Designed miniproteins, single chains, continued (3). Designs and how they scored, part 62

Each design is a single chain, and the fold is of that chain. pLDDT is the mean over its residues in the fold that is shown.

## One batch from the design tools (miniprotein)

Design m10133
Fold by ESMFold2-Fast:
Structure m10133 (fold): chain A 95 residues (1-95)
Amino acid sequence: MLLSDEEFKKKLEEIRKKAKEAGYSEEEIEKIIAELKKIYEFERIVSDKEKAEEIAKRLRELGYDVEIVDGRIALREATPEAEEALLKLLEEHLK
């Protein structure tokens, strides 16, 4: 689900607070926040039809089975290797 930048910032603050209350270390909280930022940027990129098509094309070139459904990238096989390849391509398109 796509959040606005303001809602996303508010959500990160809530998660930092809850994780701290749950006894997570600051290092663990930073890792959680970094993952959430990647997920948010993923939602932003996959809502961009043009970028979603380019990422899907590159994943197919790497041998992954990828479909675009309603402008979103869907992996037919959600292997750790396919997920890593997707994240790497997303990081490239975040520039």
Scores: mean pLDDT 65

Design m10134
Fold by ESMFold2-Fast:
Structure m10134 (fold): chain A 96 residues (1-96)
Amino acid sequence: SIQDNVIDLLSTVITLSDRLGNDDMKFFSRSLLNSVKKNGVTDSIAKTAIGTARRVINTVDPDVANQVYSSYDTKDIDDAVKDALKRTKSILDRIS
């Protein structure tokens, strides 16, 4: 589901931010994850999660960050979340 993918994305972003020493992005992502667990996923929250992943990826690989969906129609949100998740996991694996 989109909720499971957003939870996985934010959890991966938290881990990546922690390894990079980016406390601000770690705490922001943790707050957003808590909101998702309590209130569910909206298009706005999913877009914020994708944008957060893109910002963290940009500190490691700007070319990969530019490939993450930054703007899209609401109908494409599931694919954008899945793409952001795949790219975030790839960056995390590379720096591990």
Scores: mean pLDDT 86

Design m10135
Fold by ESMFold2-Fast:
Structure m10135 (fold): chain A 88 residues (1-88)
Amino acid sequence: SSLKAPKGIEEALKYALEAVKASETSEDASAMTGAVLSIIGAMLDIELGTMSEEEAIETAKAGLEGAVERSKSEGAREAAKKGLEALE
């Protein structure tokens, strides 16, 4: 990997991308895309040394939790929850 991100954050990103693909509406896809962007931002902040691994994990968790709350697509919610499990 070209990034220094922990394996859990990389797995969370994979599941967040699957959640975007599993979204049944543009609104749900937008919510899951927000989670993807939060995770990518956290990974970049680790690489730049501007965020600790612990802060990055909390940022990724917050993004995924918010997307689960906003999404009505059950498949997308399930994928996002698997991302949350990867961060535990």
Scores: mean pLDDT 83

Design m10136
Fold by ESMFold2-Fast:
Structure m10136 (fold): chain A 76 residues (1-76)
Amino acid sequence: MDEVHEERAKKNLELGEEGLAEFRRMEEEGPPSPQELQDIGAKLMSGASGYLMDHKHFEKAQELLEKYRRVLELLK
């Protein structure tokens, strides 16, 4: 029962780390295409969802959501 939620949380955290790495590259190299920005945003949101499943990591979820907001600003 709890294992399914733990597996989803782990996968979401891994996606969040991927999104953070891609966001860092974007800061260094400049904004990618809108399609790539959408992918980065989706990964950051997945990571935030994973951290929200662990109540001790809400601060990290907030940090991921802040970076997601920046991605949304670039999609304008």
Scores: mean pLDDT 75

Design m10137
Fold by ESMFold2-Fast:
Order: C-alpha cells, then sequence, then structure tokens
Structure m10137 (fold): chain A 90 residues (1-90)
C-alpha cells in the first residue's frame, strides 16, 4: 500500500537523522543527556527556517549546551554526513 511505503520511508529517514545527530554529538563529546535537547532545538528551528548549516549552528548554540564555535563545527560535520539532505527530503 502507498501509505505503508511512505510510513516505512519516513521511519528509515527518522532513524538516519537520529543516527547522524548522535554520531556527531558523540564525536564532539557532547553529553548523552543533552542530545535530545539539541535534536529538538534543531528540528523545531528548521521547521520555520531554511535548512542551512548556519541555521543548524544557530539552533545548537541557542540551547546553551555548546559554544558558538563548537556549534558551527558540529553543523558542518552534520552536513558532511548528509543531515541537511535528509531533513530537506521531508
Amino acid sequence: AEAAAINAQAKERGQKITDIFNTVLQEFNVPQQDHDVIIKAVTEHLATNPITVENVALAIQATGKVSLGLSQKIAVRMEELGLLDLLSQA
């Protein structure tokens, strides 16, 4: 069924998005407890703003969990792993 195929693709995309977030945040030694806060902040910010590295970095910085410089490095790494492409395919 078409609806079942769409739901399966959405679930797979959601898993890949979560995996990229967790991988990058772990690479930059962000505490596991802060991962969900950062994921939520980025997802909510990109719902109303263009999907760009700059907007990802601004959303991460707005959480107060990491510095601006670290937020920028995290955002660039997320783009390299295909996060922005996955988010734009919604």
Scores: mean pLDDT 80

Design m10138
Fold by ESMFold2-Fast:
Structure m10138 (fold): chain A 61 residues (1-61)
Amino acid sequence: MSDEELEALVQEITTLIEKAREAGKLSDEEAGELYIELFEAYAARDVEKLEEIKKRVEKIV
């Protein structure tokens, strides 16, 4: 996966997290924990983990 594709995936996930927060489906603490996981997965270039986080957030939204 290219750097551009990874960056786009991270941006998509952050958008979903913010949407879930605005809908009241995620607390600030839960969103913060997801951002930590997201940042760690992005730094490690762990595509499988990023896709897992995305699926998890999609179920909440």
Scores: mean pLDDT 83

Design m10139
Fold by ESMFold2-Fast:
Structure m10139 (fold): chain A 75 residues (1-75)
Amino acid sequence: MAKEEADLAIKYLEQGVEAFKKGDKKSASKYISKAVGYTIRLIGLEIDGEPGAKEELARVLEAMKAAEKEIKELE
């Protein structure tokens, strides 16, 4: 279900950002890669017309924008 894919994408994204903040670049890379994978699956569900997938994808994209801003503030 689109909600489950979105929840997993956001969970791994948050874990990746926390690992990055702690200087654990290896864990950050692994978690961000998982978040990307679930996001691609969610995009596939949106393309297939899954009910609610568009709204869940928007939620993931907002979380990604917040994460990008937070990571950029560490540079």
Scores: mean pLDDT 84

Design m10140
Fold by ESMFold2-Fast:
Structure m10140 (fold): chain A 110 residues (1-110)
Amino acid sequence: MVKVSLSGDTEVAEGETAKVTATASGEGPSRILAIGLQTDDGKAGVAGQQGPGSGRKGLEAEGSGSTAVALIKNAKKEDTGVVYAVGAGFSKDSGLPVFSGSAGLKLTVK
């Protein structure tokens, strides 16, 4: 099974850049597909290697493979919400791709 974890900034001041790192690990090759921010006000943005376009200006992703970094540039109080990531891996038993989502990481903009 692939495991996806998040680490990084849980609290930033308005105008700063929040940085969150997503890591995929598990059986065989693994990669991060997307990192998203779901704000408490209901808007969402996605940054990823092959994901859909971001609905939020300033949400960018860097890196490739099993580790990716999301940057939330010029953070606003409305960006307070939950960061999540999705990744893909490989099952050695079946030879098929496996997918997993991360636990949420709460981001607060002060």
Scores: mean pLDDT 73

Design m10141
Fold by ESMFold2-Fast:
Structure m10141 (fold): chain A 64 residues (1-64)
Amino acid sequence: GRAAEIARLRAEIEALLAELRRAPSQELFDKTGRLLARLAILDTELARELGARLRQIAKEHGLP
């Protein structure tokens, strides 16, 4: 159901955010952004929270 899809996307995005903190790359940043766009359709608030974390990592590593 919708809740299971949200949980799967959240887990995948959180794993990607952890990987980005360890080994930042533009490819990984873009992939995370695409998953966030998908999550935003299902849970806008959660996507906003995770998107803020992605932007923080981008700033820390000089990514756009």
Scores: mean pLDDT 84

Design m10142
Fold by ESMFold2-Fast:
Structure m10142 (fold): chain A 95 residues (1-95)
Amino acid sequence: KKEYADLLASRFERVAELAEKAGATKVSDWLRKAAETFRKTGSLGVAFQTLYDALVEAGASEEEAREYVKKIYDAILRNDFEEAVKIGVELDKKI
């Protein structure tokens, strides 16, 4: 279980690094926090909630926050870093 959490958290950290290089600094920080939460809890749901809460606090609607978190998480889980970074950059500009 811990091994899977560490592997998935590393994907979140990689997308965060790429997002930061693309100028999406807010999303990069939130993805790093989600990765840390996932390493601590082993729960994707808690990591999802971490990103969702950050988006709502930043001014996104609940509907928009859920939609974007789902899209970026789905891309990360599929190991599609290009798509995840694209979504992250779009999100960072919107808020």
Scores: mean pLDDT 80

Design m10143
Fold by ESMFold2-Fast:
Structure m10143 (fold): chain A 74 residues (1-74)
Amino acid sequence: LEKILEEIKELAERGIAGGDLEELAKKILELIAKLHEILEEKGPDFKLSKELQEKLKEVDRLIEELSDLIREKQ
């Protein structure tokens, strides 16, 4: 879980920094799908640690910024 969040963060930061948005967005979407699968497997009573919750919030913010950049470019 933590490793996937770290990978998403790194890819999103690269996209915001002017990387290949289309290629990076594809990879990020694949990792997000995997993240959701893991969270569903953990079940409704699974509670993220405070550190993982903060990292997830950071990833969500970066993805939103990346999505806004993609929308502005299209």
Scores: mean pLDDT 72

Design m10144
Fold by ESMFold2-Fast:
Formats: structure tokens, sequence, C-alpha cells
Structure m10144 (fold): chain A 63 residues (1-63)
């Protein structure tokens, strides 16, 4: 199944363009890369999957 990963901050603002991945293992990799690149706290990540392959990732800035 393909997944479309959308990245938002804690206020719901999009922090990067959506990324398509081919499996669920790639979702974790993309989240880690984006969090490190833009200075977000990976441990804060809230990941929500829907039945259509949409993935919403909420990230907070590093303290």
Amino acid sequence: MKYTVTFVDENGNQIAPPVEVDDVAEVGRVVKELAEKYGYNLASATVTFDANGNVTVVLKKKK
C-alpha cells in the first residue's frame, strides 16, 4: 500500500510538502529525516493513519 505522509506542527500548520512512501517502514524513516532537518523533536511525533493511506504526523520544535 502507498502512504501519503503530511507533516504539521502542533498548531496544524504544514511544515513540509507531503511525501509518498511505498510501505509503513518508510514512514518512520521520513519522519526522522524531516524532524532532524527542520529541528523538530522526534520523540514528540504523533502519527495517525487513516483507511485510505493518509498519514498525519504532528511534530513539536526541540526545546
Scores: mean pLDDT 79

Design m10145
Fold by ESMFold2-Fast:
Structure m10145 (fold): chain A 94 residues (1-94)
Amino acid sequence: SLLEEALALAREALASRDAEEAARLTRKAGQLLIEHYESLGTPEAQRVAAGLRALLADLEAVLADPSASEREKLRAAHTAAGLILAEVERELAR
């Protein structure tokens, strides 16, 4: 399922020590979770999907910043992955 794949990818992102790998895994996890919520078609799900898109946009801003260190980029990816993981776990508990 999209949720189980997103869960696995978010966990893999959190375990990664490489900023590029963590970011790639986080983007994929977030995109699968957005697809899940958009498929539900409810106003609540649309708000969650919008929040996830904003989260991924914030991550991309850090990744695109030439002044950001690799450590800061990794931290940003881990922060986003942790929030995605928490959201997937909440959705799976329903």
Scores: mean pLDDT 91

Design m10146
Fold by ESMFold2-Fast:
Structure m10146 (fold): chain A 68 residues (1-68)
Amino acid sequence: MTRVTIHLPYSTSIDQLRIIVQSHGGRILSSIPTATGRLIDVAVPDPAALAPAVQSLGGRILGTGATL
């Protein structure tokens, strides 16, 4: 699995992101509040497949790292 950092606006429910991440075979690792939204780390097998779904929620993928 690959670690992906997502910025999610407060107007979007974290539950919506959780459902999408789970549908892609992943899970939420952490969630940190910021001034502009939440920074959410997720583990997914295919980050590229996740990107359009995240964008549909108004979110952004900020980075992709290798999961050990």
Scores: mean pLDDT 81

Design m10147
Fold by ESMFold2-Fast:
Structure m10147 (fold): chain A 87 residues (1-87)
Amino acid sequence: MSAEDVAAELEAHQAEVDAARKYGSADVQTQLDLVEKGVATGDLGKAIAEQLALVYKKQKDEEALKKAIEVAKKLGVSDEQIEEALK
């Protein structure tokens, strides 16, 4: 595992944590901590995708949404489920 790979993973988690802090979801922040420790949850992927889909749709924040989608995919959320969350 290269330093660049670690930085990319930290950036993904950093964006999710920042979103949770900014938009006030303590539950999402707790679930993010579990993902960082290697404990995947399906609910986390869906919750993040839904929250950031609203931000993306309103402000077109593509970078934050892309990182949320990466986390959701690691948790086993399908591309179809992600597209449903984006509507």
Scores: mean pLDDT 53

Design m10148
Fold by ESMFold2-Fast:
Structure m10148 (fold): chain A 82 residues (1-82)
Amino acid sequence: MEEKVKEAEKIMSELEKRLKEYQDRLNQIDELYKSGKITKEEADKESNKILDEITQDLRDAVEKFKELGLEEKAKEIESRID
């Protein structure tokens, strides 16, 4: 039980770090768009790319939690995709 908790904490920590990086990139795109440095088309394209990466990372985390038998935790993360 303890070992599964530590593995879950590691997966969550890594996921949270990646999500923070994605949020920072999304904020940068928003700032570039608002300052007129990029077009709406460029902003939408880059944002959609990041959203696809977020979705994939969340799905990967869901599968890892399912492998650990932590189905409830997997469901919590899956709710962020849907």
Scores: mean pLDDT 81

Design m10149
Fold by ESMFold2-Fast:
Structure m10149 (fold): chain A 68 residues (1-68)
Amino acid sequence: SPTALELAQETVRRFNELVAGRASGEEVRRAAEELKAEAEARITDPAVRQELIDAIDSQLAAYEAELA
């Protein structure tokens, strides 16, 4: 859906901004929780929603491991 695509693009953009800004682990974790909450609220398709949540968790793990 357009909403799922827009939220996926927003997720990538927000993580890139946090990485560029050298955000703290707390800030990145907060952003990940906000993005997952948006996915739960806005994405109707459970499979698409879960894929985005998994992608958010993967990006958070990569950032925390300094692989971002």
Scores: mean pLDDT 79

Design m10150
Fold by ESMFold2-Fast:
Structure m10150 (fold): chain A 87 residues (1-87)
Amino acid sequence: SEISARLAAIEEEILADPRPEEERLREGAIRYLDLLAEYATPEEQKAIEEAKEVIRSLPVEEGVKKAMEILGKAREEVLKKLGIETS
């Protein structure tokens, strides 16, 4: 799919980036979130924006972990609204 091709291109750019690892990981995470936002619902887009903010404001490793928690919570709320119950 087009999204898979775009994700692969982002991964190549991250791996080829000569900048310090922390800066590369931060920018790469933001790029992934920007790509996801293009295909997200309005509710998920709000969570993605919050996730981007914590990645920008926290140390990269901690920011990414917290961003994943925010996105996971938003996805669970969307699934509940759609009537999909996960045990």
Scores: mean pLDDT 72

Design m10151
Fold by ESMFold2-Fast:
Structure m10151 (fold): chain A 59 residues (1-59)
Amino acid sequence: ARGAEIVAAAEAGDVEKLQEIMNEIFKGAGMDDKITKEEAESIAKAVRNGLADVAARRA
């Protein structure tokens, strides 16, 4: 359900929004772990690289 929002935030480079979404998911799972801005940036980069790889494999 949150996948599209994560992808959109990662593509836009909105690290703060991505951090917020991930923290909400963790809260819903009963986890109090907070994602740092550095971790959110790494996740955004990984998501963008993953999307590029999938696009290349489908082409």
Scores: mean pLDDT 71

Design m10152
Fold by ESMFold2-Fast:
Structure m10152 (fold): chain A 107 residues (1-107)
Amino acid sequence: EKYEQLKKEMEKISKEIEANKDDPDKVRELYIKYLEIQIELAKLRGYPQEFIDFLKEVLEKLKKGEITPEEARRLINRYFAERLGLDVPPEASSSEIGRAELRRWLA
């Protein structure tokens, strides 16, 4: 139940980020919310603690203004590419990553 709700919230936020690309403050705010939901989903899915800690570190840096939303996204994409063996471009959207993960686990 909570998993499906959080997944739908992530999809909505992803679309809002795309719609607000010209508003850096709004994109940052939305991406912070996106990462918080991603952390909760990772916990519910039983992802390794190392990955959850990585997401928390990225979230802290983003909240402190040490990195941009684009840099945060690239860091997460690199993690999936290196740790899961997914062929994920650095600029890939969260929806593209989700599709790649699903295909890998269904194979």
Scores: mean pLDDT 73

Design m10153
Fold by ESMFold2-Fast:
Structure m10153 (fold): chain A 64 residues (1-64)
Amino acid sequence: GSHEQAALAAAQRLADNGVANAKAAGYLDATGEARVEGDTGIATVKAGDETAVTRISLQEAVGM
């Protein structure tokens, strides 16, 4: 639904920003992925041997 799309879009932006920051820090092989669980977006960024997972709610995704 539209709620899941908003959460996924926000998670994708977080993943993209995380990858850009990791690459700027020297992790040239950094990768990002976004997924959704219900109304919660999940951004996963892998840089070197580290994995960072950030969860964003629908409320956060729509800026409320």
Scores: mean pLDDT 79

Design m10154
Fold by ESMFold2-Fast:
Structure m10154 (fold): chain A 84 residues (1-84)
Amino acid sequence: VEELREKIRKELEEEIKKTKKEIEEMKKNGKIDLTPEDIKLVEEFIKKYEEEKKLVFYNANGQLQTISIDDYIDKLVAKALAAA
């Protein structure tokens, strides 16, 4: 269980790092296809992840929700174990 949890955390960390790199490269090259508001929103999501270890997303009702990285990983682990 802990090994699966660590694997999911590592994959999530790499995905966040990749997204951050893509935003940074877009800013550096001036080739931004996103609105300034969308960029700020993505940067706030990354900041929440780095500072508070939380993910920010829109739920089915269009409301912003936050979930801790640990809670998110716990849900994925539980789902994976239920499928096994």
Scores: mean pLDDT 69

Design m10155
Fold by ESMFold2-Fast:
Structure m10155 (fold): chain A 86 residues (1-86)
Amino acid sequence: MKEAEELFEKAKEKIREGRRNKKLFEGVAEAEKLVKKGYELLKEEEKEFLLRQTAEVLEEVAEALIELGFREEDARAALERIEALR
């Protein structure tokens, strides 16, 4: 679990970093990669728990992408890709 927890924490940090630097789409793309690695390390039960926590941050990210003038379709696509990993 430690390695997977570190990957999910890095994913959240990439989202926050992208939000701060107005590179939110890049932050979401990096978070998606880290989340995928984390899922592969988890049991199904543990995966569900951590996904719920990550999803809350990703919802904020989608709103911020639209607010920063990114295409709504790009924001939705990024969020959907991460949600599909559930």
Scores: mean pLDDT 66

Design m10156
Fold by ESMFold2-Fast:
Structure m10156 (fold): chain A 98 residues (1-98)
Amino acid sequence: SVFEEVQRAIEALKKGNLDEAYEEALRAVEKDPTDPLAASLLGRIAEEYKKRGEYEKAVNLYQLAADIYEKMGRKEEAERLRKTAEELMKQYGVKPKP
């Protein structure tokens, strides 16, 4: 269930297991691509990857979270996350995953 994936991702994030948090968050998105909790969680995981210098992973997650917010009609949140991803791409020469 989406609830189980979200809870597992939160627990992994609390423990600093970003790759596990990412995998569980992706499973949540696959089950419900308009879940605001999954979108928020992807943004939090992206911020942690950014702090660790994993800029490509951070950019990809910011863009995925923005896509979900856009599907929900949450234009301001989507725009904020896209701008964050764009700035990281400019600063660190990151290419997002196609």
Scores: mean pLDDT 82

Design m10157
Fold by ESMFold2-Fast:
Structure m10157 (fold): chain A 62 residues (1-62)
Amino acid sequence: SLAEEFLKRDLSGLTKEEILALLDQIPASERDKELMRQAILDAETNEEAAKIAKAFIEQVAK
């Protein structure tokens, strides 16, 4: 989808700090957000962190 492509471009240009700030604004439970924060921090690269966050956003957007 266009929304998916747009978010992927934006997220791939973001730092881990910016991705974590975006996660805080997503309408999801605190428990799910904490699990995603751990996954993002465990990612070796910013690109991997962006992919993890993107998948989570898409799941919440359903």
Scores: mean pLDDT 69

Design m10158
Fold by ESMFold2-Fast:
Parts: sequence; C-alpha cells; structure tokens
Structure m10158 (fold): chain A 94 residues (1-94)
Amino acid sequence: SARDAAFYAAIDAYGRDKFLAELREKLLAAGVPEEKAENFLVYVRYAIDNRTDLGSTISLALKVELPDPELQAKARKALEDLILSYPELLAAIR
C-alpha cells in the first residue's frame, strides 16, 4: 500500500540496521525472551527487505513466534514506542 511504501522509505532514511537494532533492544527491555525477539526480527527484516504488506507480516509473526498474548502485547508496544519516538516514522503511518 502507499502507507507501507511511505513507512519503508522512512525506515530506509532512518537506517534499516539502526531500526532493527533499536527494536531488538526494546523487545528485550520489554521482557520478550531473546530467541523469540530474534525470530520476530526475522519477520520485520523480511518485510523491510521485500516490501511486504506490513500489517499482514507483523500479524503472522505475532501468531507464529509469539502465541502468548502477553508477549504479543509487549512486542506490539516495543514496535509502537520505537515508531512514536521518531517524527519521520510517525508521519509515514499517520
């Protein structure tokens, strides 16, 4: 979608590896176990690299890698907090 395209362009401008590294740290700080955080990041990296439908890819990652609702909530909050911390990323999704 145009929104997904804008979001991926904003990540490219921010720095893909920087975004992924900061998301990893936020997931770990939120209490997501390291193995599950790494597995979730594989889906996020795939979405960025292949410009997939973001909502569908995140939804799939949450269902497969984080079936625990508490861990799903922590992962969603970590991603949202990262996006909200950068005006360029926030503008792309609003």
Scores: mean pLDDT 81

Design m10159
Fold by ESMFold2-Fast:
Structure m10159 (fold): chain A 57 residues (1-57)
Amino acid sequence: DVTVSAPDEKLNAEAELIAKLGLTFDTVNKRWIPGKVTADNLSYALGADVTVTGSVE
């Protein structure tokens, strides 16, 4: 599982990049559903002020 921690403003501004990486937000479980991407790749794409832990495929 992947956990993303960032200010809401940053996540909203980066929504297009998050979607491009194959992530969606599961409103039922209140979590990000990861695509086939590593936590390192996600952190790189979202920038240094975003913390990503765990791994996707």
Scores: mean pLDDT 52

Design m10160
Fold by ESMFold2-Fast:
Structure m10160 (fold): chain A 89 residues (1-89)
Amino acid sequence: SSIDRIRRQAKAMLHSSPKYKDISDEEFDKVKITLVKAEDAPFPVGIDGHKGWADPETKEVTINADLPMFEQSLAAAEEIGRVLEGDKR
């Protein structure tokens, strides 16, 4: 599925980073990934600004389904990183 592809590629991208290299598969897999079209998203998403949204409290990541496949995976890596950091202060 598209979600399985995104999760696999995002995990690989994060594990290539010194900051996230030691994050367990279990911690990574706790993050829920959802694909939505920009028109159906509860937040502004777009190519020139927002590619996705993260909620560190619920551990949910929403990615713009209108992005090219590579950009979907890159956006997921960035937003999962925000969840793992707990950026809601």
Scores: mean pLDDT 75

Design m10161
Fold by ESMFold2-Fast:
Structure m10161 (fold): chain A 73 residues (1-73)
Amino acid sequence: SMPSVKKQIDQNQKDIDNLKSTSSPSDQSKIDQIQKDLQTSKDLYDSSTTPTQYTSSGIQTIGVQIDIDIMKK
């Protein structure tokens, strides 16, 4: 679970970088919000030392993935 959360954070960052390069200027504020949510999930993962904290970082990471998938429509 921990290695998969890290891989998903890295994948989410790559997907956000792609959205930044391909999206219109009017979508940039939404992308900026998703970037902040990614940073929150990354900070939570990096500060995690217990199974409960890692689970919370995983849940937030999935939330970011869902938001990215919505933007790809």
Scores: mean pLDDT 81

Design m10162
Fold by ESMFold2-Fast:
Structure m10162 (fold): chain A 74 residues (1-74)
Amino acid sequence: SAYIDDVARRLVDIVETGKSVEEQAEAMVELLADVPRELWPAILARAVEILEAQGRRDLAAKLREAFALAESRL
């Protein structure tokens, strides 16, 4: 889905800022507020796939952490 890929790339952009997990989670809350909850697992999986394909496993771990924190706030 083009929509899933677009939102996933925006999650990747957030973690690439190098900001704190808390600041990344705040940005993810704003992004995900308008995204149907049913799509969140696919969006997270796609964002992780993008980072892991680039060899950026540390950022993939931070993405999972920030996303979990954002999900707990929504």
Scores: mean pLDDT 88

Design m10163
Fold by ESMFold2-Fast:
Structure m10163 (fold): chain A 108 residues (1-108)
Amino acid sequence: MISEESIELVEELIKTLEDPSKRSTLLLPQSEESLKSTDPTELKVGTKFSERARELGIKEPKVIELIQDILVILQTMLIQNLPLEEMFEQILKLAKEVLEEMKKENEE
């Protein structure tokens, strides 16, 4: 059974992304600075979601996979110079899909 803390963490991510005024709070301050850099060697991308998962000691594979997928999405944005809003929409869609899978696993 997937832990309630893992489910709540993903639900909190979704709530943050559904509020346009709070989407920017997903990025750690150093990540915002890195997103403005054109030098990929200075890229230090992190999210409050991954930081919160680490603080809570969450080792759920679906949460770890979501953290990695979010990192790939953010790195792709930097390479393709896509708008942040487009990337947040992609992350929101992915988070909703992961939450649905986690809930279905707990219904078995």
Scores: mean pLDDT 72

Design m10164
Fold by ESMFold2-Fast:
Structure m10164 (fold): chain A 75 residues (1-75)
Amino acid sequence: SMEELLRQALIEAARALGYDVRDEADLGRVLAEDPSAREAILISAAMLLKERGVEVTAEVMERLRELLDRIVAEV
């Protein structure tokens, strides 16, 4: 699904930036502890999606932000 693809991109983006993230729960914890990482993770996730052939529109960026905010809220 699109949501699963976006979720995987966010997790992989955090790992690429050097965070110890294996899953969604780890990602939420990192963002709760370091909110300044949010924009770097979003930008990195967008780049990974483009690399994988996904067109990163404003709608896709908004879905990434919404998903990331939901992940943080579940911590």
Scores: mean pLDDT 84

Design m10165
Fold by ESMFold2-Fast:
Structure m10165 (fold): chain A 68 residues (1-68)
Amino acid sequence: MEATEDRLTVEMSPRLPEAIKIFRENGIEIEEADVPPSTFLLRVIADGIELPEEARKKLLEAFKASNA
């Protein structure tokens, strides 16, 4: 549900740019402005886990799917 989105905006701010940099440095063309906050992104950052390229592509695909 969207109840966590407000918290995502606050808690993800310091980690979001770091995650985006990791994605970009691994060959994923993505920017903060292109990344809508999502439960998947929140989970990845909360776990502090760097995903393999396949999982990162899934994450990006989820963002694209959200853009209706």
Scores: mean pLDDT 54

Design m10166
Fold by ESMFold2-Fast:
Order: structure tokens, then C-alpha cells, then sequence
Structure m10166 (fold): chain A 60 residues (1-60)
């Protein structure tokens, strides 16, 4: 698994553990330079946007 894929998996874990955290903050913490790049890469890898994942976990 590439380092980029590892960063995306870590971001998913962080969203699941605390869905009230800022997506921008999570993106920067896992090493992305912008929320836009993070959101595109995340959606491409998981098939759903980070906002969708966050909204789902907030609903639990």
C-alpha cells in the first residue's frame, strides 16, 4: 500500500473516531496541502466523499 493510501486510511479512522472535527484540520494533519486535493483523493479511493463519511458517523 502506498504512503498516500496510508494517509487516506488514517483520515478515515480520524473521521470515524471524531466526526465533529474539521475536515480541513484532518486533511492537513495527515499531510495534504489542501482540503480540495484531500477530498478528491479520498473520494477516488473510498468511493464516497469525506463529508459523506463524516455525516454518516455524526448520525450514529
Amino acid sequence: MSKRHQRLLEAFRQIRENPDRSLREIAYEVGFKSLGTFSRDFTRFFGVSPRTVQAYHRSL
Scores: mean pLDDT 82

Design m10167
Fold by ESMFold2-Fast:
Structure m10167 (fold): chain A 80 residues (1-80)
Amino acid sequence: SALEKRARELLAEIREDLEAFKKKYNLTPEQVQEAETFLAVLEATAEYVLKYGTDEEVEKLLEEMKKAYEEFMEELRKKS
């Protein structure tokens, strides 16, 4: 579906942005682990909602993923 495609594209974009951030700021091993854990949780949550959720729940997932990513990046920047 179009919503599933958008969710997968957003996950790919978030991963690419985090990889770029790692290269630019020479993150510590602990910060790298935090970023990888964040991505794993987002990916697991997205797969669950895409498999079992309604279209409305997928739309909410997209909004919540964007917010979670913005909040995570703000915290990561404070530590860098």
Scores: mean pLDDT 81

